# Designs tried in a protein design run: designed miniproteins, single chains, continued (5). Part 84

Each design is a single chain, and the fold is of that chain. pLDDT is the mean over its residues in the fold that is shown.

## One batch from the design tools (miniprotein)

Design m18918
Fold by ESMFold2-Fast:
Structure m18918 (fold): chain A 84 residues (1-84)
Amino acid sequence: MQALLAVKATVEDGNAEKVAKRIEEVLKSTPGVLDIEVVVDGNTVTALGTFDSLEAAREALEKIEEELKKDPAVKSFTGRITPL
């Protein structure tokens, strides 16, 4: 069963592109990734990843959460996984 991962992060001024690239790298490096879209709008980063399994989507989310929690430029973030 495929899954959709949606991540939205709000970041400090001038850090959106840096955070977007980091999220994109995590998504690209996750086994089972099928498609990736990352969009920057001001201080907001929105990332969508489609995965071949729920487990792959969870692995990507856990790694993204770990990276974003360590980055002082990240003000807040939310992540959701939807089975497809």
Scores: mean pLDDT 86

Design m18919
Fold by ESMFold2-Fast:
Structure m18919 (fold): chain A 61 residues (1-61)
Amino acid sequence: MPSVEEIENEFLRRALTAAPEELPALVAETVKRYREAGVPEDELARLERGMRAWEAAARAA
C-alpha cells in the first residue's frame, strides 16, 4: 500500500498531465486510496476540496 505522500505525489503528477475529462475519475480514485491508507475523514474532506478546486479550474480553462 502506498504512503499518503506517495498518493499525493502520484495525484499531482497525473493531474498535471491529465486531460480535464480525466480529473473527476482521478480525484475519485485518489480519495479512495486515501481512505484505504487510513486518512482521517476531516483531513480527507480538506484534501478532496483541494483536488475538486483543481478539477474545476482545469475544466474552466
Scores: mean pLDDT 78

Design m18920
Fold by ESMFold2-Fast:
Structure m18920 (fold): chain A 93 residues (1-93)
Amino acid sequence: SDDDEIEELLYKLRLYVYKGVKKAVEIYIELLDKESVTLEELKKWNKEAEEDYKKGIKASEELIKELDEKLKEAGRKVLNEKEREELAKLMEQ
């Protein structure tokens, strides 16, 4: 379903944010202030984040601080404990 695809693309975007990909961090900061997102927007943003990831373009320390402040205000984390454990297992391979 479109909802399942949205959840998958949001998870993929959050993985790029966790990896410190500049474009993903910028997009996710904007998403924290949005009430809704479309599937087409998420597809576009995931493509842009993937391009920055392939180029090794990392978020600045100032941009990471902005993300951390907004996450604290929202009471959210980029990845939950289970998602972090799953990513750690993949990175060991």
Scores: mean pLDDT 80

Design m18921
Fold by ESMFold2-Fast:
Structure m18921 (fold): chain A 58 residues (1-58)
Amino acid sequence: MAKERYDANVAENRAGRPAAYGVETALEYIAEKMGISLEEVKEMLRTKSPGEVGREIL
């Protein structure tokens, strides 16, 4: 195991732990609310601003 890779992965996981988990949970919630797949929600976010998608769903 390379310590540099481990430290980078841990830093990424620490930085992403609250934010990435929050984002994934929000995307799953949006998919459930709209009755569409998670992949379709990600495509909508790619073509529309997150604010516009959120307003349409919330």
Scores: mean pLDDT 58

Design m18922
Fold by ESMFold2-Fast:
Structure m18922 (fold): chain A 95 residues (1-95)
Amino acid sequence: LIEELKKAFEELKELLEKSTPLSTVFKALDKFTEIAIKAIKESKDPEEVLKLVEEAYDELLEKLKPVAPQFLLDRIKESKKKIEEEYKKIQEEKK
């Protein structure tokens, strides 16, 4: 699951480095987000997975800031927020 997350992130980075249609980038971003949520839910250490995912989103945002339109940056930020909200729900369920 963590290996699937890493693979999805590498695929997303590769698509962003190429002249890829935004629709394909958005699908890859959505897939990465879904795999990240699953990894957090199924991980023995959800906090470690969250940190890895947050670092991945921050890396994407820094790479894209000089070249990406604002709506793409906003969508990436929204996806990061969804992961953080899902993590909070998982933590509340364990209390």
Scores: mean pLDDT 76

Design m18923
Fold by ESMFold2-Fast:
Structure m18923 (fold): chain A 80 residues (1-80)
Amino acid sequence: MLSEEELREKVREAVRILLDKLVEFGYITKEQRDALLAELEGKSVEEILELTRDFLRKHLPPELYEKVIAALEEFVEELK
């Protein structure tokens, strides 16, 4: 099992990769990605997931939001 610190690092990295893909596909801007990543600095796993859910809910269509957050939550559960 990963330590709490390692889990936080892995979740931050997963969010970064996700946001990079959303920029590539034109759903968000680089500025929006960078702003969220800065906000996630020093946050717990729970806070990272909460802030990411709120961000995605504001910027993505509901259908895409549900699929993306489900995939992220599944990834986090697999790391436990």
Scores: mean pLDDT 80

Design m18924
Fold by ESMFold2-Fast:
Formats: C-alpha cells, sequence, structure tokens
Structure m18924 (fold): chain A 67 residues (1-67)
C-alpha cells in the first residue's frame, strides 16, 4: 500500500515537471496513472484530492509559460 502511494507521489511530481515544459499530454497521462495507483491502494478520495491539487498547480504553470 505505502509503495503504491509513494509511486503515485513520484508520478505527480513528474507531471508538474512536464507541465513546466508545456507538455500537457504527458502531465495529464501521469496524473491519471497516479490516481489509478491511489485507487489500487484503497485511497481513491485522497488520490482525487491530490490529483486536483496537482492539476491546479500544473495548469497555473502552463498558463504562465504560454504568456
Amino acid sequence: MEKLIKEAEELHEKAIEYARKGNAKMANDLLKQGQELYEQAGKPVEGRRKLLETAYEAGKLMLEKNT
């Protein structure tokens, strides 16, 4: 269980880095993979909260990059 959550956290961090580079497709793919790992760990609510927080930060970074 803890291993899956740690892997999901790493995927979310990687999603932020792809968002900084303007790669929305990779960022979204990594966010979905992280959510799936949280669901496998039995923590879908925590995973959804983390996904929304990370997606918000990623969106802000992409908007700043494209200005």
Scores: mean pLDDT 78

Design m18925
Fold by ESMFold2-Fast:
Structure m18925 (fold): chain A 81 residues (1-81)
Amino acid sequence: MTAEEREQLKKALEELLKEGVITEEEAKAALEDFENEKEKLSAKALRAVEALLLRRSASKADPETLEKLKAKMEKLIKEAE
């Protein structure tokens, strides 16, 4: 694992952690298992990887969709007074 790959993985895991999709333990296990290039991922690391794959499929919808959704949320909040 290169420093760049590690940083990119860490950033993706931090996003999932911020969203509450994974725990800190699962994120840490994934980072450690990938850094050590283990042949088999731990159960906690597998959980984090599954979450990453699901998020990646959703994020294929692109930043434009996310911005549009954000605008709708702001409008709903404003309407709620």
Scores: mean pLDDT 62

Design m18926
Fold by ESMFold2-Fast:
Structure m18926 (fold): chain A 73 residues (1-73)
Amino acid sequence: SEKEKELNKELAELGKKLRPLIEAAAAGDPEAQREVLEIQIAALRKYGPLAGMSEEEIEALIKAAEEEFEKML
C-alpha cells in the first residue's frame, strides 16, 4: 500500500539520520544527545499510535526519555 511505502521510506530516512547521532551521543556529544532526544520524542508521537500505543503510554515514554536525558547532563 502507499501508506506502507511512505512509512517504510520515513523509517529508512530516520534510521540514516539517527545512526551517526546515536554514536555521537554515546561518545558524549551534548548536542547529539539533545537531537537524539528530540527525534525520539517526534518518532514516539508520530509512530506510537501506529504501533498500537495509547496516548498515556506515549507520554510516559517521552517523560522517561526526558528524565534519562537530564541524568546525562
Scores: mean pLDDT 77

Design m18927
Fold by ESMFold2-Fast:
Structure m18927 (fold): chain A 90 residues (1-90)
Amino acid sequence: SEISKLHEEILKNRDNKEKGQELLVKFFRTVLRKAGFSEEEVEELIEKFLNGEQLPDEERERVAAKLEPVLEEISRTDRKTAEVWGLPLA
C-alpha cells in the first residue's frame, strides 16, 4: 500500500535529515487525507505541527478520534512488514 511504501522510504532515509523530513510530511498528509480531512484542513494541521503549535484540547480530541481508525490500519500494516522481514513489532 501507499503507507507501506512511505514507511519503507522513511526507514531507508533515516540518516538523511532533509529527505526524512520531506517523507514524514508526506506521511502525515497521507494519514490526514485517509482520515477524511479536507486539503485545507490537512495543510493547516501540518503548518501548526511544523511550527510547534499546540492544538486546544477539544480540537486535539476531534483530530485524534478521526485518526484512530487510520492508525489502527497502519499498525496492521507494520505487523505484516515485521512478519515479512522478521523484525520485532514496534
Scores: mean pLDDT 68

Design m18928
Fold by ESMFold2-Fast:
Structure m18928 (fold): chain A 93 residues (1-93)
Amino acid sequence: TELDIYSLELAIKALEEAIRALKAGDVEAAIDHLEHAKAAASHISDEEVRRRILEAVDRAIEAAKAGDVEAAIKHAEEALRLAKEALAELKKQ
């Protein structure tokens, strides 16, 4: 659980940085932060939680690469919500 907490906190930080970059119009920086979020999320031990977060991050990366900033923000915010919910659940245990 300690390693899962650390991985989720890293993913959350990277997703928040990605969303800020997208809102600033810095798509290249946003993609870099989303890739960091993906790397962090890949270490989550819960298979279903990991899969859902990775799917949302991948959708955000694809939207950002396509130049669809609004869709990229939407998917990044979904990934952030999922990561925050997972972290809150772990902290209850």
Scores: mean pLDDT 89

Design m18929
Fold by ESMFold2-Fast:
Parts: structure tokens; C-alpha cells; sequence
Structure m18929 (fold): chain A 74 residues (1-74)
């Protein structure tokens, strides 16, 4: 089925996405801090439930929701 990425791989992907949005001027410093906080909470959930694909998907959706809300607020 769907392979579960490592916490380190997910963190690297989120860091790259945040950096890209910041470079494009789409995120303020405050919005970046909020997205990073959501990312840390999501990664902790994945780490606690390594074989739970539903928990991984929920965690990823939380991070994406925070990013999308920040972008829509511009």
C-alpha cells in the first residue's frame, strides 16, 4: 500500500515548501512561525503512530490546511 515516509523526510519536505513560499513573499514571518508549529505537532503525531496511515494523512492535511489559510489571508 502507501509507504509511510520518515519523520526526517516529512520535515525536509515541509521545510522546503515553507522556504519556497517565503521566497515568493506568500508567507509573513508570523505565518511561517504558525506553519512551523503546525508541522512540529503533525510530525509528533506521525512519530507516535508510525504504522497508522490515517494518522499520517490527518497530520499532513493539518499542515496543508494551515499553509492554505495563510496563503488565502494575503
Amino acid sequence: KIPVPSVEELRARYDAAIAAYRAQGLLSEAQEAEVRRAMDAALRTVEAHPDDLAALEAAENRVLTVIMRALDAA
Scores: mean pLDDT 74

Design m18930
Fold by ESMFold2-Fast:
Formats: structure tokens, C-alpha cells, sequence
Structure m18930 (fold): chain A 80 residues (1-80)
């Protein structure tokens, strides 16, 4: 359902927030770029929440795929 997809997206955004916090602790000089990425994810989440169910059904699969890619990249970078 759309509600299940939104819940998945919210959970992924929360997980990426945790990974961004870990990365910022290891590489504080990257902080501005990481804060910009966080702000973009937070804005995307606000936009998704504000959409109609029809718009959510179209957009959620795309942003879920994108945030999964971001999560994978951050996990790889943190693994060293």
C-alpha cells in the first residue's frame, strides 16, 4: 500500500540520518556536504507526506530506490 511505502521511505531516511551522523563524526571536514544531503532528504520526506495518494504511488518507488542507493554508498564508505 501507499502507507506501507511511505513507512518504508521514512524508515530508510531515518537509517540514512544515522549513517550521515557516523560519517560526519569520522570526517568532520565533510560536514557541510553531509548537512546539505540531510536537508535534501528531509525536504523530500516533507514533499512525499504532502502529496496525494496517487502522486505518492508514482513518486515513492523512485525516491525509495534513490535513498537505498545513498544508504548503500554510505555503508560502503563507512566500511573503509
Amino acid sequence: SVDDQLAEFEALVAEVHGLLDQYKQRYPQQGDDLDALRATLDQTLRDMRAMSDADKARELPVVIARVRTIRASLRELLAG
Scores: mean pLDDT 88

Design m18931
Fold by ESMFold2-Fast:
Structure m18931 (fold): chain A 94 residues (1-94)
Amino acid sequence: SLEADILESLVRMGLTVGILAEETRVRKGINVDTSRELRKLLREAIRKLDQKDYAGAIKKLQEAKALAEKAGDSDTAKFLDITIKNLKELEKLS
């Protein structure tokens, strides 16, 4: 549906922005190990989304959210919570 296509585009854009934010942190030497793992999990979520594996993508984002929360990165955790909710809505439309 058009709604599903728009929602998928918004999710993919959000994940891309998240990856770029983590790449920027790595380049600046900020929380390098955590940022590398977050970047990896977000890329894995995109790969799952490419496979139409919405459940797998949600699982990867839940792992990323837990890591962000453990690291005290409240902004990233909130972003991931919103993205997980959007992915759950996309799963219902698919």
Scores: mean pLDDT 86

Design m18932
Fold by ESMFold2-Fast:
Structure m18932 (fold): chain A 79 residues (1-79)
Amino acid sequence: SADGEAKAQQLVADAQALTALVAAGKLSREELEQARAVVEGLLKQVPLMTDLTEEQKAQVTAALQAALAAIDARLAELA
């Protein structure tokens, strides 16, 4: 549906924006830890989103996993 497509596009855009903020070094350790918890929560919720197609779920999951990897890499640098 158009609503499902718009939702998937927004989730991908938000995940990509978060990845860019992490790469730019604009987030504190506490903000990175909070962002990590949000991304992990979304990764658990995306498979349950009945308004998204399997292709849309895969695209959103890939974008969220990329954001999670960027957060984990940055947290390791700050340790």
Scores: mean pLDDT 89

Design m18933
Fold by ESMFold2-Fast:
Structure m18933 (fold): chain A 71 residues (1-71)
Amino acid sequence: GEMEELLKEYEELKEKMVEAARKHDLETMRELSERMREIVEKLKEKGYEELAEKLGKEADREAVQAYLDSS
């Protein structure tokens, strides 16, 4: 369904974000952040607010950690 497709797309974007963070590719990170934010907003609009918050926090932690570990 639409939810499963949004979750799959989010996971793929998260993996790309971690890779961009390791490379310090700020331009790619900004583009991916915008796409991920749109998915989080769609999930919230569909009533999956707690899931959306969890996904956002998890992705942020992984990206920040990858960026710092490569510095």
Scores: mean pLDDT 83

Design m18934
Fold by ESMFold2-Fast:
Structure m18934 (fold): chain A 74 residues (1-74)
Amino acid sequence: MVPEIDLSGLTPEQQAQMAEAVTEALRAYLAESEEAGRQTLEDLIRERGMSPEVADLTTRLVDGVLDSLRAGEA
């Protein structure tokens, strides 16, 4: 089950930051490992100064995708 994510409260800039962070974290996951994907996400949240709200939404989205990929391999 994918968690419901409400994007309507985010600015276009925050939505772009979230999309970039998710994309880069998933690339790191596929190229290296799940740990590398999580580390990339944390680094992007810190470096780009993402708000706690945007960071939480981004983390939940990445975790949901990773859980779905892991379930598909099991």
Scores: mean pLDDT 73

Design m18935
Fold by ESMFold2-Fast:
Structure m18935 (fold): chain A 85 residues (1-85)
Amino acid sequence: SDVELLKKFAEEAKKAIEEAESAEELQEKLFELTEKYLGKVRSSETATLILEITTALVAASKTLNKEEVIKKLDELTKEALEKIK
């Protein structure tokens, strides 16, 4: 389901944030994950939410504060899951 795909996207995004050694590496990994999951999601609504999460995380990654980026991922994922039910 798209709900399970969104949850799995968030899990892989969190791992990418934790493992990244630079903002550039994190951004590259986030774009790769986004492309991977956009190819798997069934609804355009879920695709839009994944793109919105990725855009916000890329913006947040500029400071390299991994704790803040993870917090933002968790908040946006929770909001997205409420929208797709």
Scores: mean pLDDT 83

Design m18936
Fold by ESMFold2-Fast:
Structure m18936 (fold): chain A 65 residues (1-65)
Amino acid sequence: SLEEALKAMGEKLAAASGDKETAEKAAEAGIKGGEFKQYLEKFDEGAKDGALASIEKLKKAADKK
């Protein structure tokens, strides 16, 4: 599901940064706006970097809270 995919992405981000809570909050924020659906679709267009950039932006937003 989208929620499971988002959590998995958050866990990967947390593994890289060492901050599980921040990564999970960033992923939650993305799913609320529906933006994660749009970014996941970009993977089919060969835009994997686009999805990773979106995760980074959401992580930065969560860090400010």
Scores: mean pLDDT 54

Design m18937
Fold by ESMFold2-Fast:
Structure m18937 (fold): chain A 107 residues (1-107)
Amino acid sequence: AESATGLGNQLNLSGDYDGAIQAYKLALKQATTDETKAQALNNLGVAYLNQGDYEKAVEYFRQAISLLPDDDRSVALANLARALDKLGRTEESQRLFDWLRSRGVTF
């Protein structure tokens, strides 16, 4: 899981989003805990967001959020808000950012 995640992160940073998606899908398949599954799902969402597939990004961020306790959801929720904004769902995005700020999350 870690090796596949590390490769995915390297590919994502270099702009190889297709390669990053493949690596993160492998990380997801190898994940044995809700935490590691959520990490892989969040990373898939980021890669799709960077690729411009905002609808896929939203799907993966929502899946990641569903596996995490409230205190661990902030990164995935912030990423979801960014993807919603890119889809033109500005009111949903703004409500989510306002909620996150009310919980002490800054971005």
Scores: mean pLDDT 86

Design m18938
Fold by ESMFold2-Fast:
Structure m18938 (fold): chain A 62 residues (1-62)
Amino acid sequence: GEKSALAGAEGARKSGDRGGAATAGAGGVQWYELGNEKGGEAGRKGLESRDAETAAKEARRG
């Protein structure tokens, strides 16, 4: 049903969120301990913040 489809979409997001959190230097193990649901939520904010900063730096450097 729709809940299953939503869970699938959330799965795709958490994959990117974990990457962003790890890049922030938080250490991936903590995000794994939080679990897929909570880890993705926390990682989201980290990814957004770091993604914007990284993009700005790369644009400046060339």
Scores: mean pLDDT 51

Design m18939
Fold by ESMFold2-Fast:
Structure m18939 (fold): chain A 78 residues (1-78)
Amino acid sequence: DEIKRLEEEYKKALEKAREYEKRGDFDKAREEIQRAMRISDKLSDLLKEEGRTEEARRVAIESTSEAIRIIGAEIDHR
């Protein structure tokens, strides 16, 4: 239940980050990706507690990769 709520919030943050990036609003894209990273940390911890270690690892990798991509794009535009 809590895991599903965090998954929904995580996906919402990722979608917002991508939408802001598409609009060229890198400041807001960065805020949303940082929010997604914080949610992914909590989600990862809960998944590990339930023995869902591979899902936890996948979420951590995905959020980190997206953060690197968006922050890199922001730097290239500034």
Scores: mean pLDDT 83

Design m18940
Fold by ESMFold2-Fast:
Structure m18940 (fold): chain A 104 residues (1-104)
Amino acid sequence: TDEEKAKILASLRNAVKSTKQTKYSPLRTKLFLAAITLLKGNTDNSEKYAAPLLLLDYLDIDADLKEVLTALRNGLPVDPKKLLSALLSLLPYIDKDEALKALD
């Protein structure tokens, strides 16, 4: 629901501010930005942000993260807790400034 989406986005904003970046991954940054764009329901740029998500089948990433991102790519419902946990797992690897802009 829109209320659940708003809660997830608010939790991610707070987590981005408090999470220390340990290693930078341009690919994980793109995956995070694509997921946030899909969560906001921006279908006008689906071709543009879908490209990083097409790489999921070739990535050695956490199974829960892959499942969540695949479901978002395909427009399928995702459990809010599982979605939040998967996106939180990306925070140590992403650009904070780009993440905060996407979450606005």
Scores: mean pLDDT 73

Design m18941
Fold by ESMFold2-Fast:
Structure m18941 (fold): chain A 85 residues (1-85)
Amino acid sequence: EEEERVEREKKISELEKKADEHNATAQQHLAEADRHIAKGKEYLEKGDVEKALEEFSKAGTHYIEAQKHLDKAEELRKEAEKLRE
């Protein structure tokens, strides 16, 4: 039925929007990770190993958070795909 199809399409759209939001958040975390890697590299060039390691640790945390958001985006896209069937 038309009504059921429209509701399904709306649900698919909402799931894909949420997936896009998670992907955007993951990209922000990846950008922050890259920023921390750059800072860590700068500290190494200046001989500040302790600060370099702190920055690399922060980058690692951002990579983990990015992966979680990418995984959630994939889950949401798979859920949307099931509704298209």
Scores: mean pLDDT 87

Design m18942
Fold by ESMFold2-Fast:
Structure m18942 (fold): chain A 77 residues (1-77)
Amino acid sequence: MDKETLLRMIGLGLRLIGAILDGDREEARRIAAEMLRLAAASGDADLQAFAVKMVDRLVEEGMISREEAEALLAEYL
């Protein structure tokens, strides 16, 4: 795993936690899309699994719909 890619993913994860705590659905969706794109571009299966898990968590928290989550996953994977 590229160290710079890992650090960027960690940074996005921290921002995502902030968006969830603030109830900012638009920001959460935007960060999730960035995480998926970064994971897809990395070619790293562990990063891709992590990004998918974060998208699923956003659905569980009511931050995005299941339909939006499926659209994001289809676009990047």
Scores: mean pLDDT 82

Design m18943
Fold by ESMFold2-Fast:
Structure m18943 (fold): chain A 93 residues (1-93)
Amino acid sequence: MVLSVEDIVREAAEIPPKLKEQGKDDETQKKVVENFAKMLAQMVANGQLTPEQAAEALEALARSAEEVGDKELAERAREYARLFREGRYEEIF
């Protein structure tokens, strides 16, 4: 499915507050972020996103995670963003 970059960034920012409202445990939250990063890696591999656009979505997720008080989730999202910027997104697959 084709989403705009703006739609992907917005969806990323909505993930941490939705998971917190649903009472998801830390392991489930980390799994959701990992799956989101894998989706972004697939989209980059398919030419649907640039690595920088994928990194922007993960940075939006990290900011949102900080706003809801989840520092570990924010740190994990930023680490994935770094892998995209360094061209190492194959490590996310």
Scores: mean pLDDT 81

Design m18944
Fold by ESMFold2-Fast:
Structure m18944 (fold): chain A 78 residues (1-78)
Amino acid sequence: SLREQLEKRSEAFEAELASLSPEEQKKFLAEVEEREKEMKKEIEENKDKELQLKYLKEVYRELGGLSDEEIEELVKKA
């Protein structure tokens, strides 16, 4: 299910964050929040699913170490 996949991805994300230094963790979390704000604003203005997919792939790739296939599956189920 989507919830089970998101829970597993949250665990993987937390594990990856734990591998980073405290300074790097803070930087990446700040970058994620900034990108999420930009993404939500752009999606709200354009309502373009292709842009949504692009931004989600970028965020998950940089932080979660997920493959493009896994990211696309999560987006399609969201």
Scores: mean pLDDT 65

Design m18945
Fold by ESMFold2-Fast:
Structure m18945 (fold): chain A 100 residues (1-100)
Amino acid sequence: SLRDKLIELAKKVAEILKSKGREDMAEFINELIERLKENPDDEEVIEGLVNAIMTALKEFPNDEELIKVAEEIAKILREMGRDELADKVEQTIKYAKEKA
């Protein structure tokens, strides 16, 4: 399912953040993932995940793996009908790439 793909990609973001010493952000993302598993249509949790990913992209703009995972997240959000959230991720990716 698209939700399972979003969860898998969010887990990858958390792993990258943990590797960067941002264990606090990784724990926050993992908490949101668990909440999303319990309530798959929780709009606030989905928006929270997107905001955390955007924050990560702004903090680590030169991380090619993080950018790649974020591009996949934007694609999944668009396939889920979350066009506005997908647009926000894509704009943040563009900003991150311009800072290299």
Scores: mean pLDDT 86

Design m18946
Fold by ESMFold2-Fast:
Structure m18946 (fold): chain A 75 residues (1-75)
Amino acid sequence: MAETLVEGADLLRKEAEKAFKDGNYEEAIKLYDSAIELYNRAIEVDPSLREELQKRIDEVNAFKDKVKEILEKKK
């Protein structure tokens, strides 16, 4: 069900934030990518969620971009 996919994506997003805090930047990016995949699957199951879940995907992409900047700087 779409609700289960959203819950899974939200969980992966929390795990990504934990990985980021622990300094596991590559793991955080992988977890953010997995969260985006689950949000996209939820939209496929329930297209009425598209507007709301697109905002969540945009938020995750913004966090992912910040993590990538840290990895690129290697400081």
Scores: mean pLDDT 83

Design m18947
Fold by ESMFold2-Fast:
Order: C-alpha cells, then structure tokens, then sequence
Structure m18947 (fold): chain A 79 residues (1-79)
C-alpha cells in the first residue's frame, strides 16, 4: 500500500542520515520515492522539488532531512 511505502521510505531515510555513504540505502530510497510519486501525483510535485534541490546542492543530509519531513507530513494527512 501507499502507507507501507511511505513508512519504508522513512526507515531508509533514517539509514541514509545515520550513514550518508550507504549507497545501497540511498539507491533504494530514490527508487521507492519514485514509486510513491507514481501512486500519489500531488505528493510527486513535492518529492520532485526535494530531489531536484538535493541533486543540485549535493547536500545529501539536507536532502534526507527534508524528504523525511515531507513524508512524515504526508503520512499524517493520509491518517
């Protein structure tokens, strides 16, 4: 379900924040965020902005923190 994917993405983002060099966790996070965006087109707009900003800045920690923030907000909206 969408909620399960959002929760899994939060767990993966926590792994990225704990070890930003964990490339497997980062790749899995990016793949899962893409899947979430396909199921939730309104949320995709926010996800795309966070991903584009992260890519341009190269600040992986800032990216992960912002992604976690918008995911937590979205989970609350879906409850």
Amino acid sequence: SLLEKLEEALELLDKVLADPRDMEALVRTMELLNEIGKEDPEFKKELDKVQEEGFKSGDLVAFARKAKEILEKRIKELK
Scores: mean pLDDT 83

Design m18948
Fold by ESMFold2-Fast:
Structure m18948 (fold): chain A 56 residues (1-56)
Amino acid sequence: SEAAAKQAILDLAEKHLTPEQVEAIRKASNAAEAAILAVRFGLDPEEVTRAIQAAL
């Protein structure tokens, strides 16, 4: 689900990013926007993809 995908991205972000970056991802309108922000902030695109797939 959309909510599960976004939560998986947030869980990964909390391990690697600053609180301010995590908050920006939390405010994203959907999981796709959250994933784009996470990658821009420095998360590995492959790790983000794996986290989303594991949550589905």
Scores: mean pLDDT 84

Design m18949
Fold by ESMFold2-Fast:
Structure m18949 (fold): chain A 81 residues (1-81)
Amino acid sequence: MEIEERIREIAERLGFDAEKTLEQMKKQGLSEEAIELLLEAEEKGIELARLREEGAPEEELEARNQAVLDALKPKAEELLA
């Protein structure tokens, strides 16, 4: 499954055990799509924190954060509705 592969890739980039992460979140009743969305959001959050630490302008950080939220909001609404 493409979603499961994406979850593994993101979890591995975050330094998590992909199989354990999938198993634990599935035990909490989360779908694979919800798990992917949460891990993608976490990865983007880490990237934004790194950019801030590197001295990126606040205007650019706000624009990037808003773009991430705008991209993830429809997926989150679809999964939570």
Scores: mean pLDDT 72

Design m18950
Fold by ESMFold2-Fast:
Formats: sequence, C-alpha cells, structure tokens
Structure m18950 (fold): chain A 64 residues (1-64)
Amino acid sequence: GSEEQLQGIEEGLATLKANPTAALAAAVLAESRRALEQSDDPRVREAAKEAIREAERVLAAHGV
C-alpha cells in the first residue's frame, strides 16, 4: 500500500545519502519514477520527487 511505498522510498533515499554511488542512484531513480507512475498518494509522490532530485544530483556528480 501507500505506507509500504513511502517507507521503501524513504529507506532508499537514506541508503543513497549514506552511500552515494551511481548504481544506488540509478536504482533509487528507477523505483521513484515507478512510484510516481503507480501512486496518486501525495505523500508518496512528494517523497518520490525528492528521491529523484537526490538521485539525479548523485548521477551528475558521477558524470552520468
């Protein structure tokens, strides 16, 4: 449900902030984009947008 999706995004973002690798950023980006396609919950959508912004910053730092 929405709570499980929100938790997954928040845990992914926390993991990425702790270990900002290109591979983790790509995974977070893919899952967060999927959450935006599948969820109308504004909490999930806002968390996914934040995760996408962070993932894109990490990828840019790695030249991707």
Scores: mean pLDDT 86

Design m18951
Fold by ESMFold2-Fast:
Structure m18951 (fold): chain A 119 residues (1-119)
Amino acid sequence: TELERRAAELVREAERALAAGDPAEALRLALEALALSAASPAPDGEVSERAWRVAQAAAKALGPEEAGRLLEAAGREAAARGLHNLAAALYRQAAELYEAAGDTEAAARLRARAGELAA
């Protein structure tokens, strides 16, 4: 589909951004690819797996506070678009990052929201 072709292109751009030392841009592009793949009627599991690998590497480079905020924002956007499974996954990843940063209250709140969206 058009969404699949766009998602694959965004994954390639995200991989290039990560290799170029721009983890913030890499994370942004990887999150866009995940949203397009989640919206696709026939998502490519390999594209999603590659996007998650880039997102995890970028998050590690950015550090837990910044990465947590970016993943939380992406989760809110995914939820607003009805992409509930992706939103739940993003909120859980953001919760893990906030917990690593010592923000246990934010982590608990996001895990609760992820539980409500998981279906």
Scores: mean pLDDT 88

Design m18952
Fold by ESMFold2-Fast:
Structure m18952 (fold): chain A 91 residues (1-91)
Amino acid sequence: MAREEADVLDAQGEKAWKEGKYEEAGNLFERAAVLYAQAGDLDRAIEHLEKAAEAYRKSGNIEKALDVESRINAARVAYERGDEEKARELI
């Protein structure tokens, strides 16, 4: 269920991106990332945070892009150290 909901949000985010609604796309990709993390798919979660950061940069919301990029870096460090629970919290 969580993965299916995340896939729907990813599709909605891609549609918003194609329509030039980058702020909306960023929000949708962030929500997808949280659901992928809850489903235990940390690789897809981080991928979707990267999509969200790019969307926020294109929207001109640099503060939110930097916040998401910081979360990506922190989550990657936790994941590389084998702390999957902490990585999920940071997403």
Scores: mean pLDDT 87

